# Designed miniproteins, single chains, part 69

Each design is a single chain, and the fold is of that chain. pLDDT is the mean over its residues in the fold that is shown.

## One batch from the design tools (miniprotein)

Design m2381
Fold by ESMFold2-Fast:
Structure m2381 (fold): chain A 96 residues (1-96)
Amino acid sequence: PEISEEEFLEVAREAIEREPGLGAAATGVLAALIGAPEELRERLLRLAEEKGGEESRRLFEEAYELVKAGRYEEAARLLAELAGADPEYALRMILS
């Protein structure tokens, strides 16, 4: 989808602040799917690290690389696993 860089960053920030692991991984998936430019990807990576530390940064990178490599099933499993670890936040995100 065509969204502004500023809109993407705001949505990513909110998601990562609520659920650092799932939010970072989901942001990585979206960045790969929309073909985010390197500058935006770097800003998202920094945001994940600032809000969720090294773990969120790694989850962002892992999810991004899986989608970019066409490994959609593995990316989906990663998101499902992270969502299962915190079902309250996962359910809220799906229903909101």
Scores: mean pLDDT 77

Design m2382
Fold by ESMFold2-Fast:
Structure m2382 (fold): chain A 80 residues (1-80)
Amino acid sequence: SSMKKKMEELIKEIEKLLKQAEEAVKAGDTDRATELLLEISRKLSEVRRLAEENGDEETLKRVDELSARLQALQDQVAAL
């Protein structure tokens, strides 16, 4: 379905942004990391909503894993 494709595209975007955020954190670039984490948070909220509306438990599990990575990065930025 088009919704499944949209969720898959959002997850791929989130994974790319998480990698960029991890790189920004390692570089000590707090401003860049913060911008990326905000974008990731917005995209995670969107894909979670779509997955909940469609009863997509596999996607919800993936979103939970990505949310845990986001939280870990937010904690790292707060410690910079």
Scores: mean pLDDT 88

Design m2383
Fold by ESMFold2-Fast:
Structure m2383 (fold): chain A 75 residues (1-75)
Amino acid sequence: SGLSGLALILAGQSLTGADYADTQGRMEEARRLFLEGASLALEGARNPEKVEELLKEGRRLFDEAGRLMEQLQEK
């Protein structure tokens, strides 16, 4: 339960950040990665037997999204 809540909050904050950048492409790409990670975390909460695998993959997606966000800040 807590994992899915945290993932949704993180994705939501990423989405609000896009408003200031006014970037459709890269920010939307980062949003999709964050939402996918959030979906994996939610699935992990529903299927505890898979939580380890799903969290590991979700973390990878979050790291990739963060990297894209950092590249946007360099612009």
Scores: mean pLDDT 61

Design m2384
Fold by ESMFold2-Fast:
Structure m2384 (fold): chain A 97 residues (1-97)
Amino acid sequence: MLEELKKELIEKLKTLSSEEVIELMRKRFEEIVRERLADDPLAQEIALTWVNMIVGIFKVMVKQGKKITEEDIELAVRIFERTLRQAREIARWLREA
């Protein structure tokens, strides 16, 4: 469940820098996408594009001197969970276009 991932990332905020947490988050999101969407390559590519966007936003935030918080991790995981659901629907729509 994404709840375990959220718990892991929040715990890592105590010991890792914001940049290190963002890179860990990227790695875990990409692993989940490749595992859960392995049967749909188009949905996988859509979801990976959105992971890059989520990670990119947080990297800009850190570059501006902002520290990643627990609330930021919770938001990122919520957006990612929605992305996993929507990627299959978007891929299906694109195949029918």
Scores: mean pLDDT 85

Design m2385
Fold by ESMFold2-Fast:
Structure m2385 (fold): chain A 61 residues (1-61)
Amino acid sequence: MKIARAVKDQTVETPSVLAFKKGDLLEILKEYEDGLVVARNLKTGKEGLVGKDMLEVVGER
C-alpha cells in the first residue's frame, strides 16, 4: 500500500474531489499520467481525486 502525506489543506469537498487537512495520511489507489491520483484518506475512509502536487509519498505498508 502506497502512503502519502498531505502537504496542505483541501477544504472543498465534491462527489469527485477528496477533502483533507495538512498532515493527513492518504493511501494512493490509482495514479494518472495527468498528475491526478485517486486516494483514500486514512483518517476519514473517504476516497476521491487529489492533485499529485498536494502529496508527499512517505512509504509503503
Scores: mean pLDDT 77

Design m2386
Fold by ESMFold2-Fast:
Structure m2386 (fold): chain A 79 residues (1-79)
Amino acid sequence: SMMRKEAVEYLEKAARAVKEGIGKMSEYANKALKAADKEGPELRALVAVFIGDANLAVLKGDKDKAVEYLRKAAEEVKK
């Protein structure tokens, strides 16, 4: 699916943004969530949980864990 591929692309961009400190994590994560929503409500819910966990990790200063959550979300979307 094009929307599934788009969700993966934006989740990977969000992870890169966190890793490299470029300040666009929320923008890319929100685009991933919108793409997942177009694919279906179950995929949207899955992506939303991982984005929530990644956001909490960033707030706690754990960038590595935030990157891990976003990359894991991308792998789950590929299935």
Scores: mean pLDDT 87

Design m2387
Fold by ESMFold2-Fast:
Structure m2387 (fold): chain A 69 residues (1-69)
Amino acid sequence: DQVQQLIQQINDILSKPTISQQDMQELQQLVRQIAALSDPALYSQVIAQVQQKLGLSAEDVLKVNGVKG
């Protein structure tokens, strides 16, 4: 179950009390993999979770120019 594995990895990163630069790079890669699945509902759900935790837009997460907030 590729989708479940990707969601689990994203949640594992987002559950950390402190997110490192390495964690942000991993999160960006996982979000890109979700985007590649061409599932708008899943993508929207994942982006909403990332935005809620980090305060970033979907575009900011995909570009990985650093965390703001």
Scores: mean pLDDT 70

Design m2388
Fold by ESMFold2-Fast:
Structure m2388 (fold): chain A 75 residues (1-75)
Amino acid sequence: MKEAEELAKKILRIWERVAAGTLTEEDQKEAEEIEEKLEKDPELAKKVEELTTGPLLEARAARAGKPELAAALRA
């Protein structure tokens, strides 16, 4: 869990920077390293996805201008 939590925090941070338009080359490199690591460890990938999917889905639904959909995704 600790490693999955750490990776999830990094992914959410990178996503926030993408959303803000402040993504750096270092962030891109880190994202690639995380993606490679998750490809080698399916169990870790599953846990990271569980930790990131909820927040990301809510954020994407809100961006689409559909707050009702964001609320539904929590149930």
Scores: mean pLDDT 67

Design m2389
Fold by ESMFold2-Fast:
Structure m2389 (fold): chain A 69 residues (1-69)
Amino acid sequence: SIADLQARIDALKAEKAELEKELAALKSKGDQLSRQQVQRYSALAIRIAGLDFEIDLLEKKIAELQAAS
């Protein structure tokens, strides 16, 4: 249902918000990041991009279901 898809989007957005908090904390350290912190930053950025892609797909699916009604 549209409600189930919306609940999934809400869960993904909540996960993204937590990852963005961690990314912001790393950004606040500026150019003094260790190699491990640089790798973590890259991993967080990739994960956030993947979440954005999944959210976009689910939002498009809701739009298609609404248009088909």
Scores: mean pLDDT 86

Design m2390
Fold by ESMFold2-Fast:
Structure m2390 (fold): chain A 59 residues (1-59)
Amino acid sequence: SEKLKEKIREYAKKKGATPLEIDRLIDFNEIDYSIIDNMKTEGFLTDEEYEEAKKELEK
C-alpha cells in the first residue's frame, strides 16, 4: 500500500538513509521482516499496516 511505502520512507530517514537508498529499498522490494518488525515495535506501523506489510513480503 502507498501508506506503507510512506511509513518505510519516514522510518529509513529517521535511521539516516539517503533518498536514493530509500527508493532502492522500496522499488526493488528489498524490505525484510526485521525492518517491518522494528517499525511495528517503534510505533511506525499500526496492527493493520503490519499485517498488510507481512502479506506483501509473502506475495
Scores: mean pLDDT 72

Design m2391
Fold by ESMFold2-Fast:
Structure m2391 (fold): chain A 58 residues (1-58)
Amino acid sequence: SGVETAKELAKQGLSPEEILAKLIEQGLSPKEAIDALYEAGVIDEGTRRRLLRGYGVE
């Protein structure tokens, strides 16, 4: 799942932006990738809302 991948990459020291890029490269939509980062605890709610707005998914 995207959440498990995000947790694993964060443990390896990747930044939130690096993890987001890798999840999208693996075929997740921007919304799925952003939601996975939030559920994994990698980004806060404010960052999640900002990214979703930036990708036009609000």
Scores: mean pLDDT 83

Design m2392
Fold by ESMFold2-Fast:
Structure m2392 (fold): chain A 83 residues (1-83)
Amino acid sequence: SEQLEEAKKPLELAREARRALAAGDPERALALAKEAEELTKPFEEILKLAEELGKWGREIEELREIVKETLRLVAEVRAALAA
């Protein structure tokens, strides 16, 4: 699906942010985490609308897992950089 493919883009940025953090590049890690967070916002709105409309299905659940993982990775990177 188009939404699932587009949602994988910020997920990959979030994964790259964690890789940059592990490699000792905090500036790159923060930049990638911020980009992933910004690019994931439209998918958060799609999921909110789906919830409000009572829409459920495999594609919506897959999108929810992608968004959840993206935000989890962003939060991990931000927390590590704030310490």
Scores: mean pLDDT 86

Design m2393
Fold by ESMFold2-Fast:
Structure m2393 (fold): chain A 73 residues (1-73)
Amino acid sequence: NEKIEKAALYVLALELMKYYNGTTFEDLLKAYQEAKKLPKERIDKYKEFVEKNYTKEQIDFLAKQYEILEKKG
């Protein structure tokens, strides 16, 4: 499911930004670029997390946030 993958990548980007103490949109954009380079196995773990812990509406919201980062990066 493409929406779940996008939502998972956005959550990964937020976690990476937090790990680097990022606070700006530019920091989030850099974290997004790092997140999308991660191995499939790591991304799949976050996809499982997202499917189990978020509602459909939350997943849709997170996927749209990812699409904004994709468009800007």
Scores: mean pLDDT 82

Design m2394
Fold by ESMFold2-Fast:
Structure m2394 (fold): chain A 76 residues (1-76)
Amino acid sequence: SAREEAEKLLKEGQKAAEAGNYEEAIEYFRKAAESGDPLITSQAYYNISRIYQKLGNYKKAEEYFDKSVKALLEAG
């Protein structure tokens, strides 16, 4: 299902981030965010925000955190 594919993308992104492959991790999380499930979209944007925080890019970290919060609010 689309949900199972999105959950797999979140797991692959987490593995890439743990390995320090941040660009690959962000790509996986961006694909997961396109799932149409607001909870998965929120989690994906939150994970991108955390990566930018680790990279010292606080402007992008805040941008993706805001996107995560907006998706969470749309989830109900």
Scores: mean pLDDT 88

Design m2395
Fold by ESMFold2-Fast:
Structure m2395 (fold): chain A 104 residues (1-104)
Amino acid sequence: MKEKFKELLERLEKVEKVSEEEKNEFAELLREGASPEVAEAASEAILANPSEELVDAAIRGVARILATESEEKALEILKEIIPKMEKAKNAEEVEAIFEEALKK
């Protein structure tokens, strides 16, 4: 499943807006490839502030975590960022939250 998240991430990084098809593909990969705890935390992080731009940035960030980190580390990162995501006001703040979390 990491390889499928990497492939999706490469496509998401090339587009300005995440399509409904790409969102559905991401949701399907979460359901099939992630543990229930990781899938729940990922959904919570993405939906923490459900404006279209913030959701798109969050999907890219979560896909990057799931492409690069172990499930255990991904769950840890997702739980850490959720409170920060709720306070994010724009896509740049969302991107900064994910960049900081991935730096360790």
Scores: mean pLDDT 78

Design m2396
Fold by ESMFold2-Fast:
Structure m2396 (fold): chain A 67 residues (1-67)
Amino acid sequence: LTPEQEREVRLALTEIAVAVAKNDFLRKGYDPEKVEQAADEVLAEAERAGRPFTYEEVQKRIEELLK
């Protein structure tokens, strides 16, 4: 992979992790609006960090935001 393609793959992996975690929290009965806001914040954090977040990191961060 080129560095550009590698960057795209890393972004896609974070997006997938966020989508899965978001659906898990929605399934558990959390407020959809709050879950959406938390997911958006985690995506923004990953973009600022310049690296992919793992599913575990995303799940933990969304949980913290959903206090």
Scores: mean pLDDT 80

Design m2397
Fold by ESMFold2-Fast:
Structure m2397 (fold): chain A 90 residues (1-90)
Amino acid sequence: SRELLLRAIGLILRAIGVLIEIDEILKKLTNEELKKRLEEAKKKIEEAIKALLKALKSGDDEALEAAMEELEKAIEEARELLKEAKKELE
């Protein structure tokens, strides 16, 4: 599906934006436990992007939808950690 392909690309761009935000917050953050959790969330997003790119190359819509769901979950987890980190910096 061309529509599914465009949605997947949009999700990757959204994920890249979250990775940039994590890197900027990590430069300011002094809480070592929260810093470690953000670094783990970053790694999960990077791995999910790699899996999604592999699924995109396969042409398998079912594999693509599954990989998109995993990346979306990783983004949601990272966003919650970013909210916590932003409160720590306030």
Scores: mean pLDDT 87

Design m2398
Fold by ESMFold2-Fast:
Structure m2398 (fold): chain A 79 residues (1-79)
Amino acid sequence: SALAERGAEIRARSEELKKKAEQLKDEVPEAKTAAGLAGFGIASADKGTPAGLRTAEGAVRKAQELIDKAEKEVAKRKA
């Protein structure tokens, strides 16, 4: 179903962001918060409800923003 397909997409994206955050957490403390948000996104998507998917989408968006900031910070330290 469309709901299950969207849940799988959000879950996969959340897992990818969590993996990225775990790689960055030793260099940037904000990455640890992003890992937590990505994990919350996985749990919310796993509920398989429209409300759970909306919550997961919000969590993924916030996690992505934190990862983007962490990657910029790492790039600045290497420059």
Scores: mean pLDDT 80

Design m2399
Fold by ESMFold2-Fast:
Structure m2399 (fold): chain A 95 residues (1-95)
Amino acid sequence: SMMEEIEKKKKENEELNEKLLKELEPLVEEARKKGGIPKEFAQEFAEKVKPKLEELQERIEEAKKQGELEEEEAKKEAIEEVAEMLREMLEEYLK
């Protein structure tokens, strides 16, 4: 049903956000010490990450067809790739 699909997507997004925040915690702390992350940086990151998120979402859907373990591994890889992109952009900003 549509309601079950919506609830499942919300839960999946919450889990991804939680894991992503844990990976990014040291970088967020560093940025906070330097006065925080400006809104312009957040917008630039969103613009760069959006096409990558679409690609990663397609990979996760393909992995899901192969099995639950493959889906979880694809999600983990997606989190690591997004965290790496943010890390690179943040390091460039914090120079």
Scores: mean pLDDT 69

Design m2400
Fold by ESMFold2-Fast:
Order: structure tokens, then sequence, then C-alpha cells
Structure m2400 (fold): chain A 77 residues (1-77)
């Protein structure tokens, strides 16, 4: 099981939002990350979906390597 911590930071204001998910299901990780990004980051639905899938893929790779925690930081304006 992998824990994914995502922190989104607005570069102009310094505002931070953090989301944490722990799951063995890559589809759940992809969907919940997509919804978090759509809520807090000015991204299109297609970009949010693609980012969610990429993060789910990173979590699966981390799991294969015995990595228990992923910390991802996203900077936006």
Amino acid sequence: MVTVNITVINKKTGEKKTFTITSDDPEQIAKEVEEFLKKYVPVSEEEAKAAGQRIADLAEEAKKQGIKTLNITVLYE
C-alpha cells in the first residue's frame, strides 16, 4: 500500500492545499487525484484526468520498489 501526498502551491499567493490518499487501487488514486486537482487548481478536466492517471502510475511503480510514501508538489500561477 502506498500513501500519496499531493501539495498544490499558488506561486503568486503562497496558498497551499494538501491531499492525502492511501490505496492499493490505482483507479481510486487516479479518480480522487483528478477530483482534487479540478477543485483547487485551474486545470481542464482532461489535464486533471491525465495527471490523476500519471500519479496512479507513479504509485504502482513506487509499490513495486517498496516505496511506502510519495510526496508530490505542484506549483501553479
Scores: mean pLDDT 82

Design m2401
Fold by ESMFold2-Fast:
Structure m2401 (fold): chain A 102 residues (1-102)
Amino acid sequence: MVRLELSAPEEVEAGSEIEINVNVSGSGENDLEVRLYRQRLGESGNYELIGSQNVSAGEDVVLSFSFRAPEEPGTYVFWAEAIDKATDLVVATGNPVEVKVV
């Protein structure tokens, strides 16, 4: 069973560089695409894909996503999905993490 565990800073300065790590474990026979999403807390239906990375079949790896933090202060929720590249189905969803942008 594929498992994604996210780690992120609790607080970042608006417009500064942020790094979110996704620990990928339990990968099986198929290659995965891991996608990282962002949504501002309190906004329903408005989320953004901020990055994706490929994981080879059978690989357990920590993926690093580095990007510029939002310019607008607020609490942002990040989560990740693993897509099985053979089926195009979501096979795992990571724990959401909250980052406070100040």
Scores: mean pLDDT 84

Design m2402
Fold by ESMFold2-Fast:
Structure m2402 (fold): chain A 67 residues (1-67)
Amino acid sequence: SNEEKAKEIFFTGAEARGISREEANKLLEEAMKNPAPAKPSNIKPLEESSPEFQGAFNKAWEKMKEL
């Protein structure tokens, strides 16, 4: 699914930053419990995902950059 592809992109980005797949998954799960509004994205699988997932992904991605 597009959400699975977007999750793999997220995990790859996290690994590049030295964040484990388990920690990255926790960030995404926390963001999914309180999703932000969807924002424009340059990630095609993410654009084809639900607005809720898009908001959660963007929130988790921003939090990951602060680690």
Scores: mean pLDDT 74

Design m2403
Fold by ESMFold2-Fast:
Structure m2403 (fold): chain A 94 residues (1-94)
Amino acid sequence: SLEELKKKLREALAEVMALAAANRDNAELQHALTAVGMGLQDAIENPEKALEILEQIIEYLEEKLAASTDPATQAVLQRVLATMKEILELAKKL
């Protein structure tokens, strides 16, 4: 449902904000998580665009993950990417 999608997007935004707070000294993660957070906020405000926004976030995260050389950064990016992919599959079933 649309309500379930909005709930999952808000939960993902909260997770991204928490990960950003936990990784304040990691500039790569601060930039990546800020960009993802802005995309999630846009999807929450405009749920009709959620599919397109989630696809853009996933592409962005895959590019960031491929460019990263730090295992700790890679682990956080992989976690966020997995969450985005789960929400995308939910959005596709609406």
Scores: mean pLDDT 90

Design m2404
Fold by ESMFold2-Fast:
Structure m2404 (fold): chain A 62 residues (1-62)
Amino acid sequence: SEKSDLLIEMTKLFEEIRKLTDDPEVLARVREKMRQALTASLDEIKEIVNELKKELERLKAQ
């Protein structure tokens, strides 16, 4: 399903973020967004995925 595919993409983004940072505040923020996605609408999950992509790009730019 589209929701399942987005949750898989979100998990992969978290794995990439974890490779770039050990900051517990950043990791806690990402985990909370992922937790919210489990009960979110499809559009809300898409927005969470976009937020995680922005976080990943921010970490790469440091």
Scores: mean pLDDT 83

Design m2405
Fold by ESMFold2-Fast:
Structure m2405 (fold): chain A 78 residues (1-78)
Amino acid sequence: SAEVLEALKEMLQVLIDAYNEAKKKGYSPEAIKALLKKAQEGFDRVIKVLEKEDPSKAEEFRREAEEAIKELKKELES
């Protein structure tokens, strides 16, 4: 749907902006943590839009996004 595509476009822009901020700060742990927070906010927005169209796909996407974030956090903490 157009709403899902718009949410994905906004998420990509937020991630690009957060990446550029992290780059300016030399990829510090604090900058990476901020990037992860922005990624989570973007995923939550996409999930909310998907939930209105297909709750099953929204749930699947949510689980996959949560797993990806957990693995990335684990990697950063090691």
Scores: mean pLDDT 77

Design m2406
Fold by ESMFold2-Fast:
Structure m2406 (fold): chain A 68 residues (1-68)
Amino acid sequence: MSLDERLARLRAELERLRREHPEFAALVQGLLDGLAVTEGLTDPAERQQRLDALEAALRVLQEQVRRS
């Protein structure tokens, strides 16, 4: 899977979570802001590292949603 495909999947999941779980809107917005910064990066290595961190943060958020 390409970085662009991973970015698109992450955005789609964050937008879904914001729509379905408005109680987590602030946390989702933080990740969406981080995604926007990552999309603006031109260095592939920095984009990869930032994307890995955002995907890890999304997993933590998904666990919090599951426990609610």
Scores: mean pLDDT 84

Design m2407
Fold by ESMFold2-Fast:
Structure m2407 (fold): chain A 76 residues (1-76)
Amino acid sequence: MEAAIEAGRRAGEAAAEMARRLAEEEGLEAAIARLQALVDEARAQLPTVTDPEERAALEAALAVVERHIAEAEAEL
């Protein structure tokens, strides 16, 4: 369980880092849109995830990405 949560957090941070690079090239609004699309897709999948470890990893990744979206939106 803990390893799955850590993996999820790392995946979320990796997505945020890729979005940060997109913000440098395309602007902050484009980066926020990319992260929001990832959140929407993950949330749509969450009810179908029956494995507790996969669910924990996905929820951890979502929490990280949503925090980065909120921080980026505060900069707009």
Scores: mean pLDDT 81

Design m2408
Fold by ESMFold2-Fast:
Structure m2408 (fold): chain A 118 residues (1-118)
Amino acid sequence: MKPEEGDKYLEKGKELYKEGKYEEAIKEYDKAIAIYEAAIAKKPDARLYFKLGEAYAYKGEALYELGKYEEAIESYNKAIAAYEKAIELDPSLREEALKKIIEISVNELKAAVELVLS
């Protein structure tokens, strides 16, 4: 399966998220994740890790909207790990990836607060 198929599922998930169809969005994000992970397993690539980070981050946002805060935090942690790996493989991605990590860290803190208050 080509990485371009992963991009297609990622965009479909984002559209479903905009429609408030969070469960359906997660299914499409999971398809994107599977494609990116399979591509990385064949040949590690910084841009594939960056794409994997984006997919996990969007999945975390959809899980948060469903009140699945623990699962959202797990997805955010996987997104951060993927972005850190992208920086390791290609330091030119550092500024772009760090901006994403900061955005995710804010969302992760928000989810953690919801868990403490539940």
Scores: mean pLDDT 90

Design m2409
Fold by ESMFold2-Fast:
Structure m2409 (fold): chain A 70 residues (1-70)
Amino acid sequence: SEEEELKEFAELVRESLKKLKEQYKDDPFVQKLVEEMLKIIDEALEGKISEEEAVKKIQEIGSEINDHIL
């Protein structure tokens, strides 16, 4: 089901974000943006935003992190 697929995807993304947060624990910019991504995932799982909107927002924040750490 879409709900089950969303939960599985969210768990994988959360695991990746937790690893990123630990890798950059001394970087407040990365910490802030990872926390924003985690909030977006929670909002999508709660049905407050669409999966499509959540993916778009996460991609935008991910781009900001990549620009920062390059």
Scores: mean pLDDT 81

Design m2410
Fold by ESMFold2-Fast:
Structure m2410 (fold): chain A 87 residues (1-87)
Amino acid sequence: HMSLEELFKELEEEIQRGYELIDKLEKVNPEAAKQFREELDKIREEVSKAQELYMEGKEDEAIEVFKNALERARELIARAEKTLQEM
């Protein structure tokens, strides 16, 4: 089982990777890049809210949000990579 700190670190790394991929996509498909950026920004907002839940002692709820955010970030990255490959 991954610790909360390890989960958050992995999530931050995936989010950063997502933005780097979106920057590459913007050069060839700015409309798709805009959509992916808006989705990733929403994931970041959810992560910020989960950090607040953790500070309030709602650790289980925070962990669930972090795990969901990580899965969604990974799915977004896979979709963005596929979009780049189809160019």
Scores: mean pLDDT 84

Design m2411
Fold by ESMFold2-Fast:
Structure m2411 (fold): chain A 81 residues (1-81)
Amino acid sequence: EELDELARELEGTHPEAAEKLRRISELVKNNAPDLEILGEAGEAMNLLVKAGLRDYARRLAEIFGTVYAAVQRVVDEKEKK
């Protein structure tokens, strides 16, 4: 529940990012398609970077890096910008 921990840490300072992280955690628990989870993760990453929360953005990237190890078939264009 690493995503829930990140959301809790951020809910007091950046509630919009915390909300997004909770949404992602819920999608993961509901076995949503990887593409949908990645889309939400990309938006959360963008919010964290714009807020100057680079450590949290790195932690989010680490979490999805681990998930991506299981879905390495589409690694060619994983990141935009």
Scores: mean pLDDT 69

Design m2412
Fold by ESMFold2-Fast:
Structure m2412 (fold): chain A 73 residues (1-73)
Amino acid sequence: MVTEEELEKALIEAGLSRENARRAARFAMEHAVEAATVEQVARATGLSLENARLAREVAIKLAREKNKGSGQA
């Protein structure tokens, strides 16, 4: 499983500020981000729609890497 710290780091590397990455990572750990719309993530975390989409995409990608055992960089 993806940890909150791993997700926060991945989000920062994707271009989110530390504060936005932390908020997005917490949301993803507490909620099924795949079941949430980009707009719901943006509203819950205070991110812009673009940052919310990026955060959701990064969270899904990282979860898939952990779940399928393929982590090609």
Scores: mean pLDDT 76

Design m2413
Fold by ESMFold2-Fast:
Structure m2413 (fold): chain A 70 residues (1-70)
Amino acid sequence: GSMAELEEKTRELAIKYAKGLGELILKAHGGKGELEIEETEDKVIATVKTPEGTFVVEIDLKELLAALQR
């Protein structure tokens, strides 16, 4: 399998990383708050809303795909 399989695997990996980083941020802030994952054509975005503030993690799918094609 070629490019389509790499793109799908890249999206799955981006979602996993976004969730993992978002959960780490929540735990660092006492585990209280909300984690939202948004998928776009170009990015996976994790938004972590805590009592101390809002944190955003963006993973660019093209940059991640390029890194995986090393």
Scores: mean pLDDT 81

Design m2414
Fold by ESMFold2-Fast:
Structure m2414 (fold): chain A 81 residues (1-81)
Amino acid sequence: DKIDELATEIQNLFEELLKTDDEAKQEELKKKIVQLIKEGLKLKAEEMGVDKSIQEELIKEMVEAIMKELEELLEEYRKEQ
């Protein structure tokens, strides 16, 4: 399943992001994660029959919510290390 493959790739990139101290590499990894999340959400929206006129706006909103939680999780993880 393409969505399952994307989820695995996102998880691997997230684990790499947790291990890196280089800000430039962190930004590159975040950018890749965002692109994969957008791809997965688009595939899911198409499977669910979401109208194309609202698909783009919905995906943007969901990506922003996911990235906010990701940033909070990263900050908490780094405070404990």
Scores: mean pLDDT 78

Design m2415
Fold by ESMFold2-Fast:
Structure m2415 (fold): chain A 80 residues (1-80)
Amino acid sequence: SKKELGEKSLETSLKGIEELDPEFAKKVKELLEKISDPEEFAKELNKLALEKIKTLSPIEAAVLTIEVSSIILAKKLISE
């Protein structure tokens, strides 16, 4: 189902972010708990990601961008 696909994708991407930056992963998990609306979640997560990207190498920034995009899509799939 779309929900199961979303849940699996979310778990995988959160683990990826945690390996890159455990503190940032904690902030993402906090947003997931606080924000139920997928569009509002995407907006707030993108704000955090843009600030974090400024502190990363180009390769790390690319990885974070992919993982953040995956989490946003997963949240939307779970919410449908």
Scores: mean pLDDT 86

Design m2416
Fold by ESMFold2-Fast:
Structure m2416 (fold): chain A 96 residues (1-96)
Amino acid sequence: SEEDKRIKEETEKALEELKREGAPEELLELVEKVTKLLLEGKVKEAEIYTYKFLMETGLIGEEDLVKAAKEAGLDPEKLTREEVIEKLVEKGLEKQ
């Protein structure tokens, strides 16, 4: 589709800009993986992968995840990290 072509072209431009700015390889791999999932129609999986990757690489701290969970009406003390990420993505997609 024309939308798939646009996503691919925008991703290629974003990757070139990130490389010029000296972005770490892990961030480049994130952009490529997320784009592949989006092109496959796996929007929820793409969002979950992004959250997990940002947490794993330290680009998002645990305090940021806890704050987002509380703002979304979730109890982070009663949920695992994975459950918080999945529920945040689900709530985000329900509002779109």
Scores: mean pLDDT 76

